# Designs tried in a protein design run: designed miniproteins, single chains, continued (4). Part 99

Each design is a single chain, and the fold is of that chain. pLDDT is the mean over its residues in the fold that is shown.

## One batch from the design tools (miniprotein)

Design m15671
Fold by ESMFold2-Fast:
Structure m15671 (fold): chain A 90 residues (1-90)
Amino acid sequence: SMREAALAALEAASEAFVAASREPVHVLLDPSASAEEIQAAIATIEAAAEALLAAARATGDPELVELVERGIERHVRPYIELGRARLAAL
């Protein structure tokens, strides 16, 4: 069904998000990371989060969209803000 296909796509997007976020999170936690590396890490995490949210929206399920939005705010936003704070301190 179209709903089953959309849910499978959301699951695949969630796995892709986790995979895409591993190296950027490492960079954002590395005290030796350059400004260029921090900027690239932020951009990669933001793009991966946008793709995950787009997949959730494609399901048409508002509870899944809210769940993904809360997950991004709780688990993604702090890393982006950490990276931005590090860039501001350079």
Scores: mean pLDDT 87

Design m15673
Fold by ESMFold2-Fast:
Structure m15673 (fold): chain A 65 residues (1-65)
Amino acid sequence: GEEAREEAIKIIVEKAGLDEEKARGLVDALESPDPVVRRLAVRELKEAGLTDEQIEEVLELVAKA
């Protein structure tokens, strides 16, 4: 639901130092049916400094959203 999506956005903002709009765009990309779009979003999260564990948490929240 929306609560899980907002929690994923919060993790990205707090851990990567990205603004809310950028974090929201990354969550939207992770929800994409296109596997290329999802892969690029995961790469951007890694480049922004999220650990593999933090990325897994974001992906689990996106799956619940």
Scores: mean pLDDT 84

Design m15674
Fold by ESMFold2-Fast:
Structure m15674 (fold): chain A 114 residues (1-114)
Amino acid sequence: MIEVETKIFENNLDEVRKAIEKAVEEGRTVLAAVSDNPEKAAQYLADLAIGNAKALGREGKFLVIATKGLDPDEVAEIVREALKKKYSDEEAELAGRTARGLGDVIKAIEENGI
């Protein structure tokens, strides 16, 4: 089953941090972006998550977070640190690969002006 939940925040780093940390703790895959149009960014990330999961034959629970007025590098760092807190040292490499993938998605959204 592919399940996607979407959350939109404006200028609220603390709520974004809480949402990301909770989702990672619950075993959800997090996709996060900062955009001048957070609703459009959220739609793009949701479509990307569904498309990739379907193409790869994977099931998963996804949380899509779109924000406005925050530093994208701070949001990316929150995702990376949340993954590191959950995983053991042996799992840190897998968490690092996941965090890099999320960073690439965030940067793609920024570069496309979504």
Scores: mean pLDDT 66

Design m15675
Fold by ESMFold2-Fast:
Structure m15675 (fold): chain A 83 residues (1-83)
Amino acid sequence: AALNELADLAIKQNKANQANIKALVAFVSDMKKKGLSFVEFNEELKKQTDIPEFLHGAASYIYVKAKAGEEIKKATLEELIAA
C-alpha cells in the first residue's frame, strides 16, 4: 500500500515535470527559429503561462546553449529534474 502510494506520487511528479520541460523545449525551439536576442527571449518567456517562473533561469541557460549549437536535451533533463 505505502510503496504503491510513493510510486504513484513519483509518477505524478515526473509527468508534471515532463509537461513543463516539453513546454520549455518547444518555446526555446520556436524562439531559436525566430533568432531572438537574449533580452527579447526573456521578455517573451515572461508571457508564457505554461512555463513556471522557477524554470525561467533554466530556460535562459538552455536558450544560450541552443544558440551555440550545443547538445542540451539530456543535460537539461538532469538539471531541471535534479539527479
Scores: mean pLDDT 66

Design m15676
Fold by ESMFold2-Fast:
Structure m15676 (fold): chain A 70 residues (1-70)
Amino acid sequence: MTAEEMERIIAQQEAIAAEYKEIVAERGLDAEEREKAKLAAVRAMNEAIEKKLSPEETRKLFRERFEELL
Protein backbone atom coordinates (compact mmCIF):
# COMPACT_ATOMS: atom_id res chain seq x y z
CA MET A 1 0.00 0.00 0.00
CA THR A 2 1.39 3.42 -0.95
CA ALA A 3 1.61 6.38 1.45
CA GLU A 4 -1.00 8.18 -0.67
CA GLU A 5 -3.42 5.22 -0.41
CA MET A 6 -2.88 5.08 3.37
CA GLU A 7 -3.57 8.83 3.73
CA ARG A 8 -6.78 8.48 1.67
CA ILE A 9 -7.98 5.51 3.77
CA ILE A 10 -7.27 7.37 7.03
CA ALA A 11 -9.15 10.45 5.74
CA GLN A 12 -12.10 8.24 4.70
CA GLN A 13 -12.18 6.57 8.15
CA GLU A 14 -12.10 9.98 9.87
CA ALA A 15 -14.90 11.20 7.56
CA ILE A 16 -17.15 8.26 8.55
CA ALA A 17 -16.36 8.81 12.25
CA ALA A 18 -17.19 12.54 11.93
CA GLU A 19 -20.50 11.81 10.13
CA TYR A 20 -21.44 9.18 12.73
CA LYS A 21 -20.74 11.69 15.55
CA GLU A 22 -22.87 14.29 13.71
CA ILE A 23 -25.82 11.85 13.36
CA VAL A 24 -25.58 10.87 17.05
CA ALA A 25 -25.55 14.59 18.01
CA GLU A 26 -28.50 15.41 15.70
CA ARG A 27 -30.96 12.63 16.64
CA GLY A 28 -29.34 10.12 18.99
CA LEU A 29 -29.22 6.41 18.17
CA ASP A 30 -30.60 3.37 20.01
CA ALA A 31 -28.74 0.02 20.19
CA GLU A 32 -30.29 -1.34 16.95
CA GLU A 33 -29.53 1.88 15.04
CA ARG A 34 -25.91 1.78 16.31
CA GLU A 35 -25.55 -1.77 14.91
CA LYS A 36 -26.98 -0.59 11.57
CA ALA A 37 -24.54 2.35 11.60
CA LYS A 38 -21.63 -0.10 12.06
CA LEU A 39 -22.82 -2.16 9.08
CA ALA A 40 -23.25 1.01 7.00
CA ALA A 41 -19.72 2.13 7.99
CA VAL A 42 -18.19 -1.18 6.80
CA ARG A 43 -20.08 -1.00 3.49
CA ALA A 44 -19.26 2.67 2.93
CA MET A 45 -15.58 2.12 3.80
CA ASN A 46 -15.22 -0.80 1.35
CA GLU A 47 -16.85 1.21 -1.47
CA ALA A 48 -14.87 4.39 -0.64
CA ILE A 49 -11.56 2.47 -0.79
CA GLU A 50 -12.51 0.74 -4.09
CA LYS A 51 -13.72 3.97 -5.76
CA LYS A 52 -11.03 6.21 -4.17
CA LEU A 53 -13.68 8.61 -2.85
CA SER A 54 -12.93 11.95 -1.20
CA PRO A 55 -13.70 12.41 2.54
CA GLU A 56 -16.80 14.47 1.63
CA GLU A 57 -18.06 11.78 -0.81
CA THR A 58 -17.35 9.12 1.85
CA ARG A 59 -19.45 11.03 4.43
CA LYS A 60 -22.39 11.27 2.01
CA LEU A 61 -22.11 7.58 1.08
CA PHE A 62 -22.06 6.54 4.76
CA ARG A 63 -25.21 8.58 5.51
CA GLU A 64 -26.97 7.12 2.43
CA ARG A 65 -26.04 3.51 3.37
CA PHE A 66 -27.17 4.12 6.95
CA GLU A 67 -30.53 5.61 5.86
CA GLU A 68 -31.09 2.57 3.58
CA LEU A 69 -30.82 0.30 6.67
CA LEU A 70 -33.32 2.26 8.78
Scores: mean pLDDT 84

Design m15677
Fold by ESMFold2-Fast:
Structure m15677 (fold): chain A 55 residues (1-55)
Amino acid sequence: MEVPSVLELLEAIKNGDIEKAIEIALARTDELTKDLSEEQKEKIKKLVEEVIRSL
């Protein structure tokens, strides 16, 4: 599955589609953190979701 661009993430946020924004952000976070431990990856993913839900 192709990882969506940061532009697509910003458009989802702009449109108020928070659930789609979280999905895109988590997919990008998975790619960026693939070399980290699963515990570190989960902590980062939780932080990303929390930040986006706060918007």
Scores: mean pLDDT 77

Design m15678
Fold by ESMFold2-Fast:
Structure m15678 (fold): chain A 93 residues (1-93)
Amino acid sequence: SEADFLEAEADLYYWRGKVLLEEGKYEQAIEDFEKALELYRQLPESPATRRRIAEVEALHYEAKAKLYLEKGDFEKAQSYIEKARRLRQEAEA
């Protein structure tokens, strides 16, 4: 189905984004997570889809936090770290 193709494409951006994040390629990781979010948000709503979106949003904020740490913007980095932490806490509840 179209939804299966969208999910598969979103998963590829998600996994590549995670690899890029681990490699310190934060700007590229941000772009991949944004693309994954665009695709996941087109899927039918379900608890699994909502949990995945929350996880990707948390990773997106983590990538932004690390990017701002590299740029020396500690205030923005701290804000994004807190946003990521909150999303992960809500996903575990």
Scores: mean pLDDT 88

Design m15679
Fold by ESMFold2-Fast:
Structure m15679 (fold): chain A 62 residues (1-62)
Amino acid sequence: SSEVQAQAEKYKLSPKSKALIEATHALLQNDWEKAREYLKKAGYSDEEVEQYMARLREAREG
């Protein structure tokens, strides 16, 4: 998002850190597909992404 992009410029965040923030922002918007995409861009494997998404779903429903 433009908000995350502005924060990345201000704090000199790495592309990986920016992708993780974007993934978190997408989850706050309940956009699970977009969150998965950003996690992959952050360098996580398909298996790691699915494990992370499962844990986030559990935390959100708990």
Scores: mean pLDDT 71

Design m15680
Fold by ESMFold2-Fast:
Structure m15680 (fold): chain A 64 residues (1-64)
Amino acid sequence: ELARKAAEAAAEGKFDEAIELLREILRELGFSEEEIEELEPEIRKTVEAVKRWYEEKKEFPQQR
């Protein structure tokens, strides 16, 4: 559910919230804080990619 929350936040332009949710997912997967900091540029790119994907998929149901 965290991944879905992060995707929804990114689609709504809530980048800070989406980034925090992605960081939380990484912590639960066993990544260290240092590793998460190193991944922050990739996290930001992922959030932007998800936002573009949702923009393109406007006809696609965002939820079940």
Scores: mean pLDDT 70

Design m15681
Fold by ESMFold2-Fast:
Structure m15681 (fold): chain A 55 residues (1-55)
Amino acid sequence: ELEKLIEKAVEEVRAAPSVEEAKRKLMRAVNESPSMEDATAVALALAPVVAELAA
C-alpha cells in the first residue's frame, strides 16, 4: 500500500539525525518501491521533507 510506504518513509526521514542520513532514507524508500510510478510518488513526497531538514 503506497500510502503506508510513504508514511513510514516520511517518519524515518524526519527522525534522521542528519541531512545525509535523511537522503539515505529517501533513496532506500525509492529503491524499495514496487513500480516506477510508486517510486516517483515516494520521491515527490519525501523531497520537501529532506529540503526542510536541509534549510
Scores: mean pLDDT 77

Design m15682
Fold by ESMFold2-Fast:
Structure m15682 (fold): chain A 73 residues (1-73)
Amino acid sequence: SMEKKREEMAKKLEEEIERLLEEGKLSERIAKVIKDVLDKLKAGVSIQDISDEYASIADELEREAEELVRKVE
């Protein structure tokens, strides 16, 4: 049950990342790192093993989004 919920969260994350890429709201550097993490997930690497990489990527993605919002106002 818990594992299934985490798989659903990963899928939603992939969809959000794709949306942000289509809207041009991600830097190429951040997009490359995110794609690397997704490739590792597809290769069967455990979420636990990549949690540190994921946390780093999520933090940088959040900062990138904040900078875009700040640019507007």
Scores: mean pLDDT 64

Design m15683
Fold by ESMFold2-Fast:
Structure m15683 (fold): chain A 111 residues (1-111)
Amino acid sequence: MEEAVEELQRAVDEIGAAGRRFVENARKSPEAARQALADLTAVAGEAVRKLNEIAEKYPEIADAVREVRHEIGHLVGRAQALYDAGASPETLQAAIDEELARVREAVEKAR
């Protein structure tokens, strides 16, 4: 159980790092932001695959894993929508921070 929660936290930290890179690149250019958003989407996809492996090994936390996966999907969807709308880097940062807080809250429920 403890190891499963640590793996969930590592996956969330990787998404957080990719989200931070997305915001940093949005301050540089739209092209840099687009590439960083593609990287964020790839990192999130890898995290979801890891989460599915955790749910297979620890069925007792499958509901918590499903909630974490749902919040990750919401984070990526919101990042894409705001990028497509031409949102400022400040708006992107606030949204990413808010979405990451929700993902971390879902992980804490697995404890």
Scores: mean pLDDT 85

Design m15684
Fold by ESMFold2-Fast:
Structure m15684 (fold): chain A 111 residues (1-111)
Amino acid sequence: GMEYTLLHAAAEGDVERVRELLAAGEDVNRPATAEEVAAIPGARLGDTPLFLAARYGHKEVVEVLLENGADPFRRDGEGRTPLDIAREYGHEEIAEILEKRMKEIEAERAA
């Protein structure tokens, strides 16, 4: 049977299931498989959980993924970051969260 993964939980906005799957050892930055792309509407091969949460507007899932080491600088097959996706889909609060996290990481790297 098809396994319910972190990618499914991120696309559905199920914050508690996201927390459970991360605690169980799922890779926060794992790209979507062909099976997951077939099962999740609008998903693309190589989308990470952060891309799906940003695309579907799931703010709390975005926050949980970032707290667990999700990479906001990762690019999709078209060169877009999760920030670019949030802006494209009009999710302004998610875009602000992603910008803030990216600036924090860049400041850490510059120190």
Scores: mean pLDDT 85

Design m15685
Fold by ESMFold2-Fast:
Structure m15685 (fold): chain A 64 residues (1-64)
Amino acid sequence: SLKLSEEELEKLERALVLGVITGDLTPLVETARELGKEELAERLEKTGGDYQAAGALLREAYEL
């Protein structure tokens, strides 16, 4: 499933902020997988480090 709860979104947004600071989105992708959001994790991997696209994907998944 792509749908995120508020708590899941907060956790993923914290991982995204860390990814922006470190230049590594691997923790963000891993966090999505740990939450059972496999499709979201695959889409995040395909952004290739595009933080704007990653943030948009999280917002979209929350608003489903």
Scores: mean pLDDT 83

Design m15686
Fold by ESMFold2-Fast:
Parts: structure tokens; C-alpha cells; sequence
Structure m15686 (fold): chain A 80 residues (1-80)
């Protein structure tokens, strides 16, 4: 679980920085491959959506993003 949590937070940080789409995609794919649960795929999609919004110039609230990612991490933990 710590590896999945670290990857999720890394993906979130990259998404909020709007810096590297390839890096965020690779990071979310790593926790999908590690967890292999529908909750991990939903978390990946949520982080990728946040990245797309930042790229489009939309404001993404970091606290809201973190709260939702934490909820997904709990769901992934319960599904493993």
C-alpha cells in the first residue's frame, strides 16, 4: 500500500504542476499495474483528468484533489 500511496501522491503532484504528461501517465500506470483493481483505474482517471484541467488552464484545488485521492487509496486498500 505505501508504494501505491507514494505513486498516487507523485501523480497528483505532477498533475498539479502541469509539467509532464508522459511522466504522470507512466506514474498512474504503475499503480494500476501494482494494484490491479477497478478503484486504482478510477484513481488514475481522476489524476489524469486533473492533469488535463491544469493543462487547459483550469484551477484545480490541491486540497480537494488530495481528499479525493485519499478516498481512492482507501478503496484500493479495501479491494486488495
Amino acid sequence: MDDIRQLAYRGMDIALSGGDGTQVAQTVQRFIDLAQTPAARRMANYIMTAYSRVEAGDVVDPDTLRQQVDRFIDQVSQSM
Scores: mean pLDDT 80

Design m15687
Fold by ESMFold2-Fast:
Structure m15687 (fold): chain A 79 residues (1-79)
Amino acid sequence: SELEELVEEILSLIKDENHRDALRYLLRLYKEGRITPLQLVEAIETIVKQHIAEDPSADEEKLKKLLEELRKKAEEIEA
């Protein structure tokens, strides 16, 4: 799934284990059909924005680009 690939790419840019665990948990809920693509994206956006605020070494530009691609894919799946 392109949506799963984008989440894995976001994970590769985040070194904080608490944020990584939260993202993996959300991806699991999505794979189990417990949340929608848009619910997954909105939760990931919240975690990634918090990560950027807390980690000065975060690749903010690349993370923001990946979030934009993730939202676009979720909207396409739910169309």
Scores: mean pLDDT 87

Design m15688
Fold by ESMFold2-Fast:
Structure m15688 (fold): chain A 67 residues (1-67)
Amino acid sequence: DLEVRILKLLEEKGKLSVREIAEELGVSQSSASALLNSLERRGLVERDASGYVSLTEKGREWLRREL
């Protein structure tokens, strides 16, 4: 599940750009962007003013419940 992989990656690395996430997962930037938009709407990730993506407390709790 790519969503679980993104959230774990952000937990380990802290902050990553969309491009860095796409490269780490071996997916296109458009696929990574679509997944991140979904995760952000669900409150599981957030973006800072520089466009870096990070895990929210809600995202960390979601990971703990699903696995």
Scores: mean pLDDT 81

Design m15689
Fold by ESMFold2-Fast:
Structure m15689 (fold): chain A 66 residues (1-66)
Amino acid sequence: MEEKLLKELEEALRNKDVEKAIEILREAARRGREVLERATRVAVSMGASPEIQEELRRLYGELREE
């Protein structure tokens, strides 16, 4: 379940598919903070681009807002 989402994220990042990676990160955020944290670790380990880093900041900001 979560493992499949994280594998898809890793593949998107490996293929430099920024649009797909962002889509997967948004899906992770919708599933909850713990899933987004795991996805963030994958993105960081793969050397996340500035676009991915900025999207992560936005998603964490959204999760903090009431």
Scores: mean pLDDT 78

Design m15690
Fold by ESMFold2-Fast:
Structure m15690 (fold): chain A 76 residues (1-76)
Amino acid sequence: MKRELAEKYKKLGEEYEKQKKYKDAASHYIMAAMLYRSLKEYQEAADMYEKAAESYEKLGNFGLAKLYYKMAEELK
């Protein structure tokens, strides 16, 4: 159940990213990352934090981008 929910948030993040809705994309990627972390799937969680960081870069929010890149690196 938790893995299916993580995959659902990941797909929603990807869908918002395609629509250029980067704030919504980042939010859904962060939710996916937290679910992957609870599953101890640290590589998937890191990938989701990196996607959230990329979305914040596109929004010009470099502070949040840096934060989520750091969270991704700490899981690798």
Scores: mean pLDDT 87

Design m15691
Fold by ESMFold2-Fast:
Structure m15691 (fold): chain A 77 residues (1-77)
Amino acid sequence: MKEELEKEIKEAMADIYVAIGNLLESKGDYEGAAEMYEKAVEIDPKNKIAWEKLAEAYEKLGDKEKAEEYRKKAEEL
């Protein structure tokens, strides 16, 4: 079904953005990592791992308020 295929493509794209974000974090690029995780949650808002990683990246950037907000989003899933 077209809807099922679209869902699978979105989930795969979100997973790819999470993987790129993880690579950027390993290089110490927390701003780039946060951007990739934001793309992942935009594509698949149900991706709990992406929300957790986004919170972690913002914590490293010193934005405790955004980190707490995104952690709460991950907990709601």
Scores: mean pLDDT 83

Design m15692
Fold by ESMFold2-Fast:
Structure m15692 (fold): chain A 88 residues (1-88)
Amino acid sequence: KNEEANELLVKGIGYLMNGEYEEAIKYFEEALKLDPNTPAAATTYAMIGAAYLGLGKYEEAIEYYKKALELDPSNEFAKKNLEEALKK
């Protein structure tokens, strides 16, 4: 199950890097269904935030970065991108 969540996360990251934000979010949401409340899920929440930021949906991005930081306060990616999104 953790392996399946990791595969979905990797596919989502592929879509995110290619600018396919809506597809990325779908894969990240499926990954969260398999592994919702672990430190690994913090990375998935941060990636959903990054996809919403790419779509220009700053309020949604902010909420997902906050969720990532609730699960892992040391997630520098989420913290940096939250600070950037809050300036919009």
Scores: mean pLDDT 80

Design m15693
Fold by ESMFold2-Fast:
Structure m15693 (fold): chain A 57 residues (1-57)
Amino acid sequence: SREEVLREFARLAERIAEGDESAVDELRALIAAVEDPELRAGLEAALADLLTAIAAE
């Protein structure tokens, strides 16, 4: 559930931070499957922040 989604998000975010571009698509698919619109929006914002930070590097 929410805890499982957050654990998987953290794992995929770590892979993205390490340079695994394939994890971006996998994380987007995970977020799209989230039924809670508030949680989904929060995860979308977190991914956008992560990608912005990486692009600034």
Scores: mean pLDDT 81

Design m15694
Fold by ESMFold2-Fast:
Structure m15694 (fold): chain A 95 residues (1-95)
Amino acid sequence: SLHPLLKILDLINKGEIALSQGKYDEAKKYFEEALELARQVNDKLGEASALYGLGLVYKKQGKVDEAKRYFEEALKIFRELNDEDGIKLIESELK
């Protein structure tokens, strides 16, 4: 079977594609599956990326409070990882 880290990356990429196409329910399912798998295998980068993707889905649906919670959780992880690109992406969404 596919290595868990590669499966997480594939799910995040599929979520991003679905989100770009306005397929919000499909995007949410991909990001939720990526989040569950990332947490199971302790992939902190995958976890933060999936949380960021969920934040974007909720933001696009006008669910601002839900989006903010996901962005804040992802931001905490990106800060722990010193991921400057991840931090900048989330800060741009919270402005």
Scores: mean pLDDT 90

Design m15695
Fold by ESMFold2-Fast:
Structure m15695 (fold): chain A 79 residues (1-79)
Amino acid sequence: SLTPAQEAFRIAMGGELGKIRRELGLSQRETAEILGVSQATVSRWERGEIAPSDENWKRILEFQIDYGVKKLEEAVKRV
């Protein structure tokens, strides 16, 4: 099980997911499709209502890294 500190950290990072999503110009639905979850789940994460599970937390981290890398690669290719 998550410790209270680990759960609180994941809840806080749900808010950061919303910020990153908006900066990428993605809807909650599009982000949910990328992460393989429901839009309702993304909405609940962004509102801090639930902490992501271990599996979903891993998917969120992979999404942030992969999308950041892809956006950087696209920017470099246009130069």
Scores: mean pLDDT 76

Design m15696
Fold by ESMFold2-Fast:
Structure m15696 (fold): chain A 58 residues (1-58)
Amino acid sequence: DEETITKIAFMAAMRAKIDGREPTKEDIRKIAKELGVELSEEEIEKALKLAQDMLKHQ
């Protein structure tokens, strides 16, 4: 679900921003588990890329 992946990416970007660091695959996995969502490795990579892009554009 593209909407769910985008939501997870946004949450990961915000957590990384608050902590003054880059988002990681582990951030994506942790948030997915908190939301009760299972992601494939491909979806985790996609969410990470989105989170990184969100941080670059603020």
Scores: mean pLDDT 81

Design m15697
Fold by ESMFold2-Fast:
Structure m15697 (fold): chain A 58 residues (1-58)
Amino acid sequence: SEEVEAVAKELGVSVRHVEGAITLLKAGFSDEVVIQFLKRAGLTEETAKKVVEAAKKL
């Protein structure tokens, strides 16, 4: 969605990172688990936390 693209641009991450976070959160994974997946995808912990918080509002 346009909101996902805006969040990705604001945080300097790929759209796939934001979509992945939304999918995992909707599947019932905890914030901590989603942060670890994003870190394995190449994000820093600080950026991963920001992606998770933004994904929760989408």
Scores: mean pLDDT 86

Design m15698
Fold by ESMFold2-Fast:
Structure m15698 (fold): chain A 90 residues (1-90)
Amino acid sequence: SEERQRIFDRLAERIKQIVPEYADEVIKKVREILEKTDDPVEAARQLAKVFDEVIEKLSKKYSKEEVDKIRAELNRVIAEFYRELQRLAA
C-alpha cells in the first residue's frame, strides 16, 4: 500500500540520520522484513534484531556513551515503526 511505502520511507530516512555508516544494509533488511510479514509485532521484533547487530558493530568503533545514545534513538525508531504499523493494521 502507499501508506506502507510511506512508513518504509520515513523509517529509511531515520536510519540514514542515526546510523549512516550501516544505512544501506539496514534499509535492505527492513524492506525484506516488510515483504515477509504483515504482523506489526513480528516486524518490530525483526527490526530490533537488525539494530542489535548494528549496535554490536558500532561498539567496536565508538565509546559506550555514544553507542548508548544511538541505541536509545534506535529504540525510539522501533517504537514509532510499531505504532505506525499498528495504526495501518487497525
Scores: mean pLDDT 88

Design m15699
Fold by ESMFold2-Fast:
Structure m15699 (fold): chain A 85 residues (1-85)
Amino acid sequence: GITVTIKAILTDGSVVEKTVEGGTSIEIDTGDKGAIVVSATASYEEDEITESVASKTVYLEKPAKSVKATYDPATKTLTIEVTLI
């Protein structure tokens, strides 16, 4: 299966991390705090082999209200989408 983890560092220095197992998409809503650094990792497990297949880190010029990571296994693409404050 596929596991996607998203991690956000917020403007107050706090860290939020979310993981979805057996899914391809996960989102963090920061509310009023705003994310300034976002990292995401996709891992794939098949035939009892687990590997990290994609990782991405984004440093944001403006704080983000929400950040979403999506992994497409057909294209092997990890995308981070940001909605700025």
Scores: mean pLDDT 79

Design m15700
Fold by ESMFold2-Fast:
Structure m15700 (fold): chain A 73 residues (1-73)
Amino acid sequence: SEEEAEKLIEEGKELEKKGDYFEAGVKYAQAGNLYLNLGKPEKAAEAYKKAAEAFEKAGRTDLAKAARAGAAA
């Protein structure tokens, strides 16, 4: 549901506040996948961009690249 995707975004924000950037990226990517399944590509793109930024902060360049590709699709 859209509510589940919004909850994942909020969980990601809380993880970023704690400096848990890798886990934040995972939550944002999960939200992006859920938004795509709901037929909401613009919200999915926003979520994947957040995931890419979080993965970059975590030093996970390959995951950041994959998330950016998802945002561009």
Scores: mean pLDDT 85

Design m15701
Fold by ESMFold2-Fast:
Structure m15701 (fold): chain A 60 residues (1-60)
Amino acid sequence: SKIEELKKEIDELVKRMRELEAQARASTDPEKRRQLYLEAASVAMELINKIMELKVLEKE
């Protein structure tokens, strides 16, 4: 179902965001750290959009 697909996508995005944050924390290069945080922010925006889609579908 679309709901099950979205839940799987949300779980994968959460995992990716956590991995990027962990890499950023471990990085000693300020530019690399900045890039990793920007990537994590991009993933967070995708996550918000998927959660919003899920909430709409669950109400229907």
Scores: mean pLDDT 85

Design m15702
Fold by ESMFold2-Fast:
Order: C-alpha cells, then sequence, then structure tokens
Structure m15702 (fold): chain A 81 residues (1-81)
C-alpha cells in the first residue's frame, strides 16, 4: 500500500539518526497522516508491520523499533478516543 511504502521510506531515511530524532520524525509523520484523514489504528498497525519487517531484514535495531513504539503510544494518547 502507499502508506506502507511511505512508512518504509521514512524509517529507512532515519536509520542513521539518533533515537530521539527517529521518535520525533515518526511522531510528526503519525500526526500528519491523522490530519490527512487516516485512521490512527490503521497508521499504528502499518507502523508495527513495517518496523517488524525492517527488524527481520536487519535494517533497524531493536532500540529503533522501541523508539517507533514510544512515538506510537504518545500519539495514541492524543488521538485515540
Amino acid sequence: SALEEEIRELLLSQRDSSLEELEKKVTEFIRKKIAEGHDPEEILKTLAKVAKELLEEGLLSEEQVEAIGAAAIRVSGEALR
């Protein structure tokens, strides 16, 4: 899907970034997609799927996946009703 491809591109572009920058960029991306009319649950499910795939491919570390998860939890507290 287009969302999967955008997430994959984002996460790969942040591969050499700090955990703080990765969390920030993922948080900004989630907020932008919600503003564009995407369902927060769909975004979070797709993020989890892509992050897991990239971890299995050796393209992300476990620490980077945890940072992505932290961003998702933070935005969920703001957007999920």
Scores: mean pLDDT 83

Design m15703
Fold by ESMFold2-Fast:
Structure m15703 (fold): chain A 94 residues (1-94)
Amino acid sequence: ARDALVAEIQRAIGAAVEAGAAGDRKAMAEAVERLEEAVRRLLELQRAQGAPISDEEAERLVEAARLAAEALGAEAAGDTERAARLREEAAAVL
């Protein structure tokens, strides 16, 4: 299960980059949603296995992953200013 979730995360990141490069807003939103779900499932699996991750920490990690994926998409689209802002927002959440 963990390896499958890691593969889903990598696939969702790749999809976000491709969507950003293509300017496909719908594909970007779908890629970000898939990433958020995969990250949530990975964190839930880690917590079930005894990792001391709080609900607040899990929510911050999911939000940071979403912002980071959007930043990668913006960078791929050539929007370096938006990408930089989204990276700052991701860092501020953590």
Scores: mean pLDDT 86

Design m15704
Fold by ESMFold2-Fast:
Structure m15704 (fold): chain A 55 residues (1-55)
Amino acid sequence: SKMGKDMGEGAVKAGEALKSEEAKKYGELGRKAGEDGNMKEAIKYVNLAGKALGV
């Protein structure tokens, strides 16, 4: 879905800015899940990216 894709892209950009490779990878997975229409997986990966950015 568009929302899942946008959230994943945001996590990728945040990971790049904060130099968190884990956040960037989880953001990419969330974006892909959003493109596939799997919103549950997109949310899961975006949350994992957020946790990586929180440290």
Scores: mean pLDDT 74

Design m15706
Fold by ESMFold2-Fast:
Structure m15706 (fold): chain A 76 residues (1-76)
Amino acid sequence: MLEVLELAKKAKLALENGDIEAAIKYLEKALEKASKVDVPEEVVKHLEEALRAAKAGDIEAALKHVEKAISLLEDL
């Protein structure tokens, strides 16, 4: 859990700085770690949607989904 949260936070910072490549890398790592731990499906869905948005260059949508995933992880 903690490692997924930290990677999601790093992805958020990268998106806020306009570093799309770093954001994609952190989101892919977060999803890889999430696949190995008991993470709620809603968290995985938001991380997947954030990755898709980031790959499309939609920083606003990517941020929205990353922020939702972070919020859900912090409530665990």
Scores: mean pLDDT 84

Design m15707
Fold by ESMFold2-Fast:
Structure m15707 (fold): chain A 60 residues (1-60)
Amino acid sequence: MLSKEELEARLRSILVAVGVREEEIERLLASMDKETLERVIAELESLPLEEARRFALSLL
């Protein structure tokens, strides 16, 4: 099981790849607990790039 820091790094990498701005990424990460991070990462990694982008934007 990944640590919270590892989950945050993984989600940050995904959000950068789909085009989310760094300031929005930091705000989003600050609002998420470990369980939410795991769920969001799993969802984003299961989706094609365009659907992952739309999902990420819906979190902002």
Scores: mean pLDDT 81

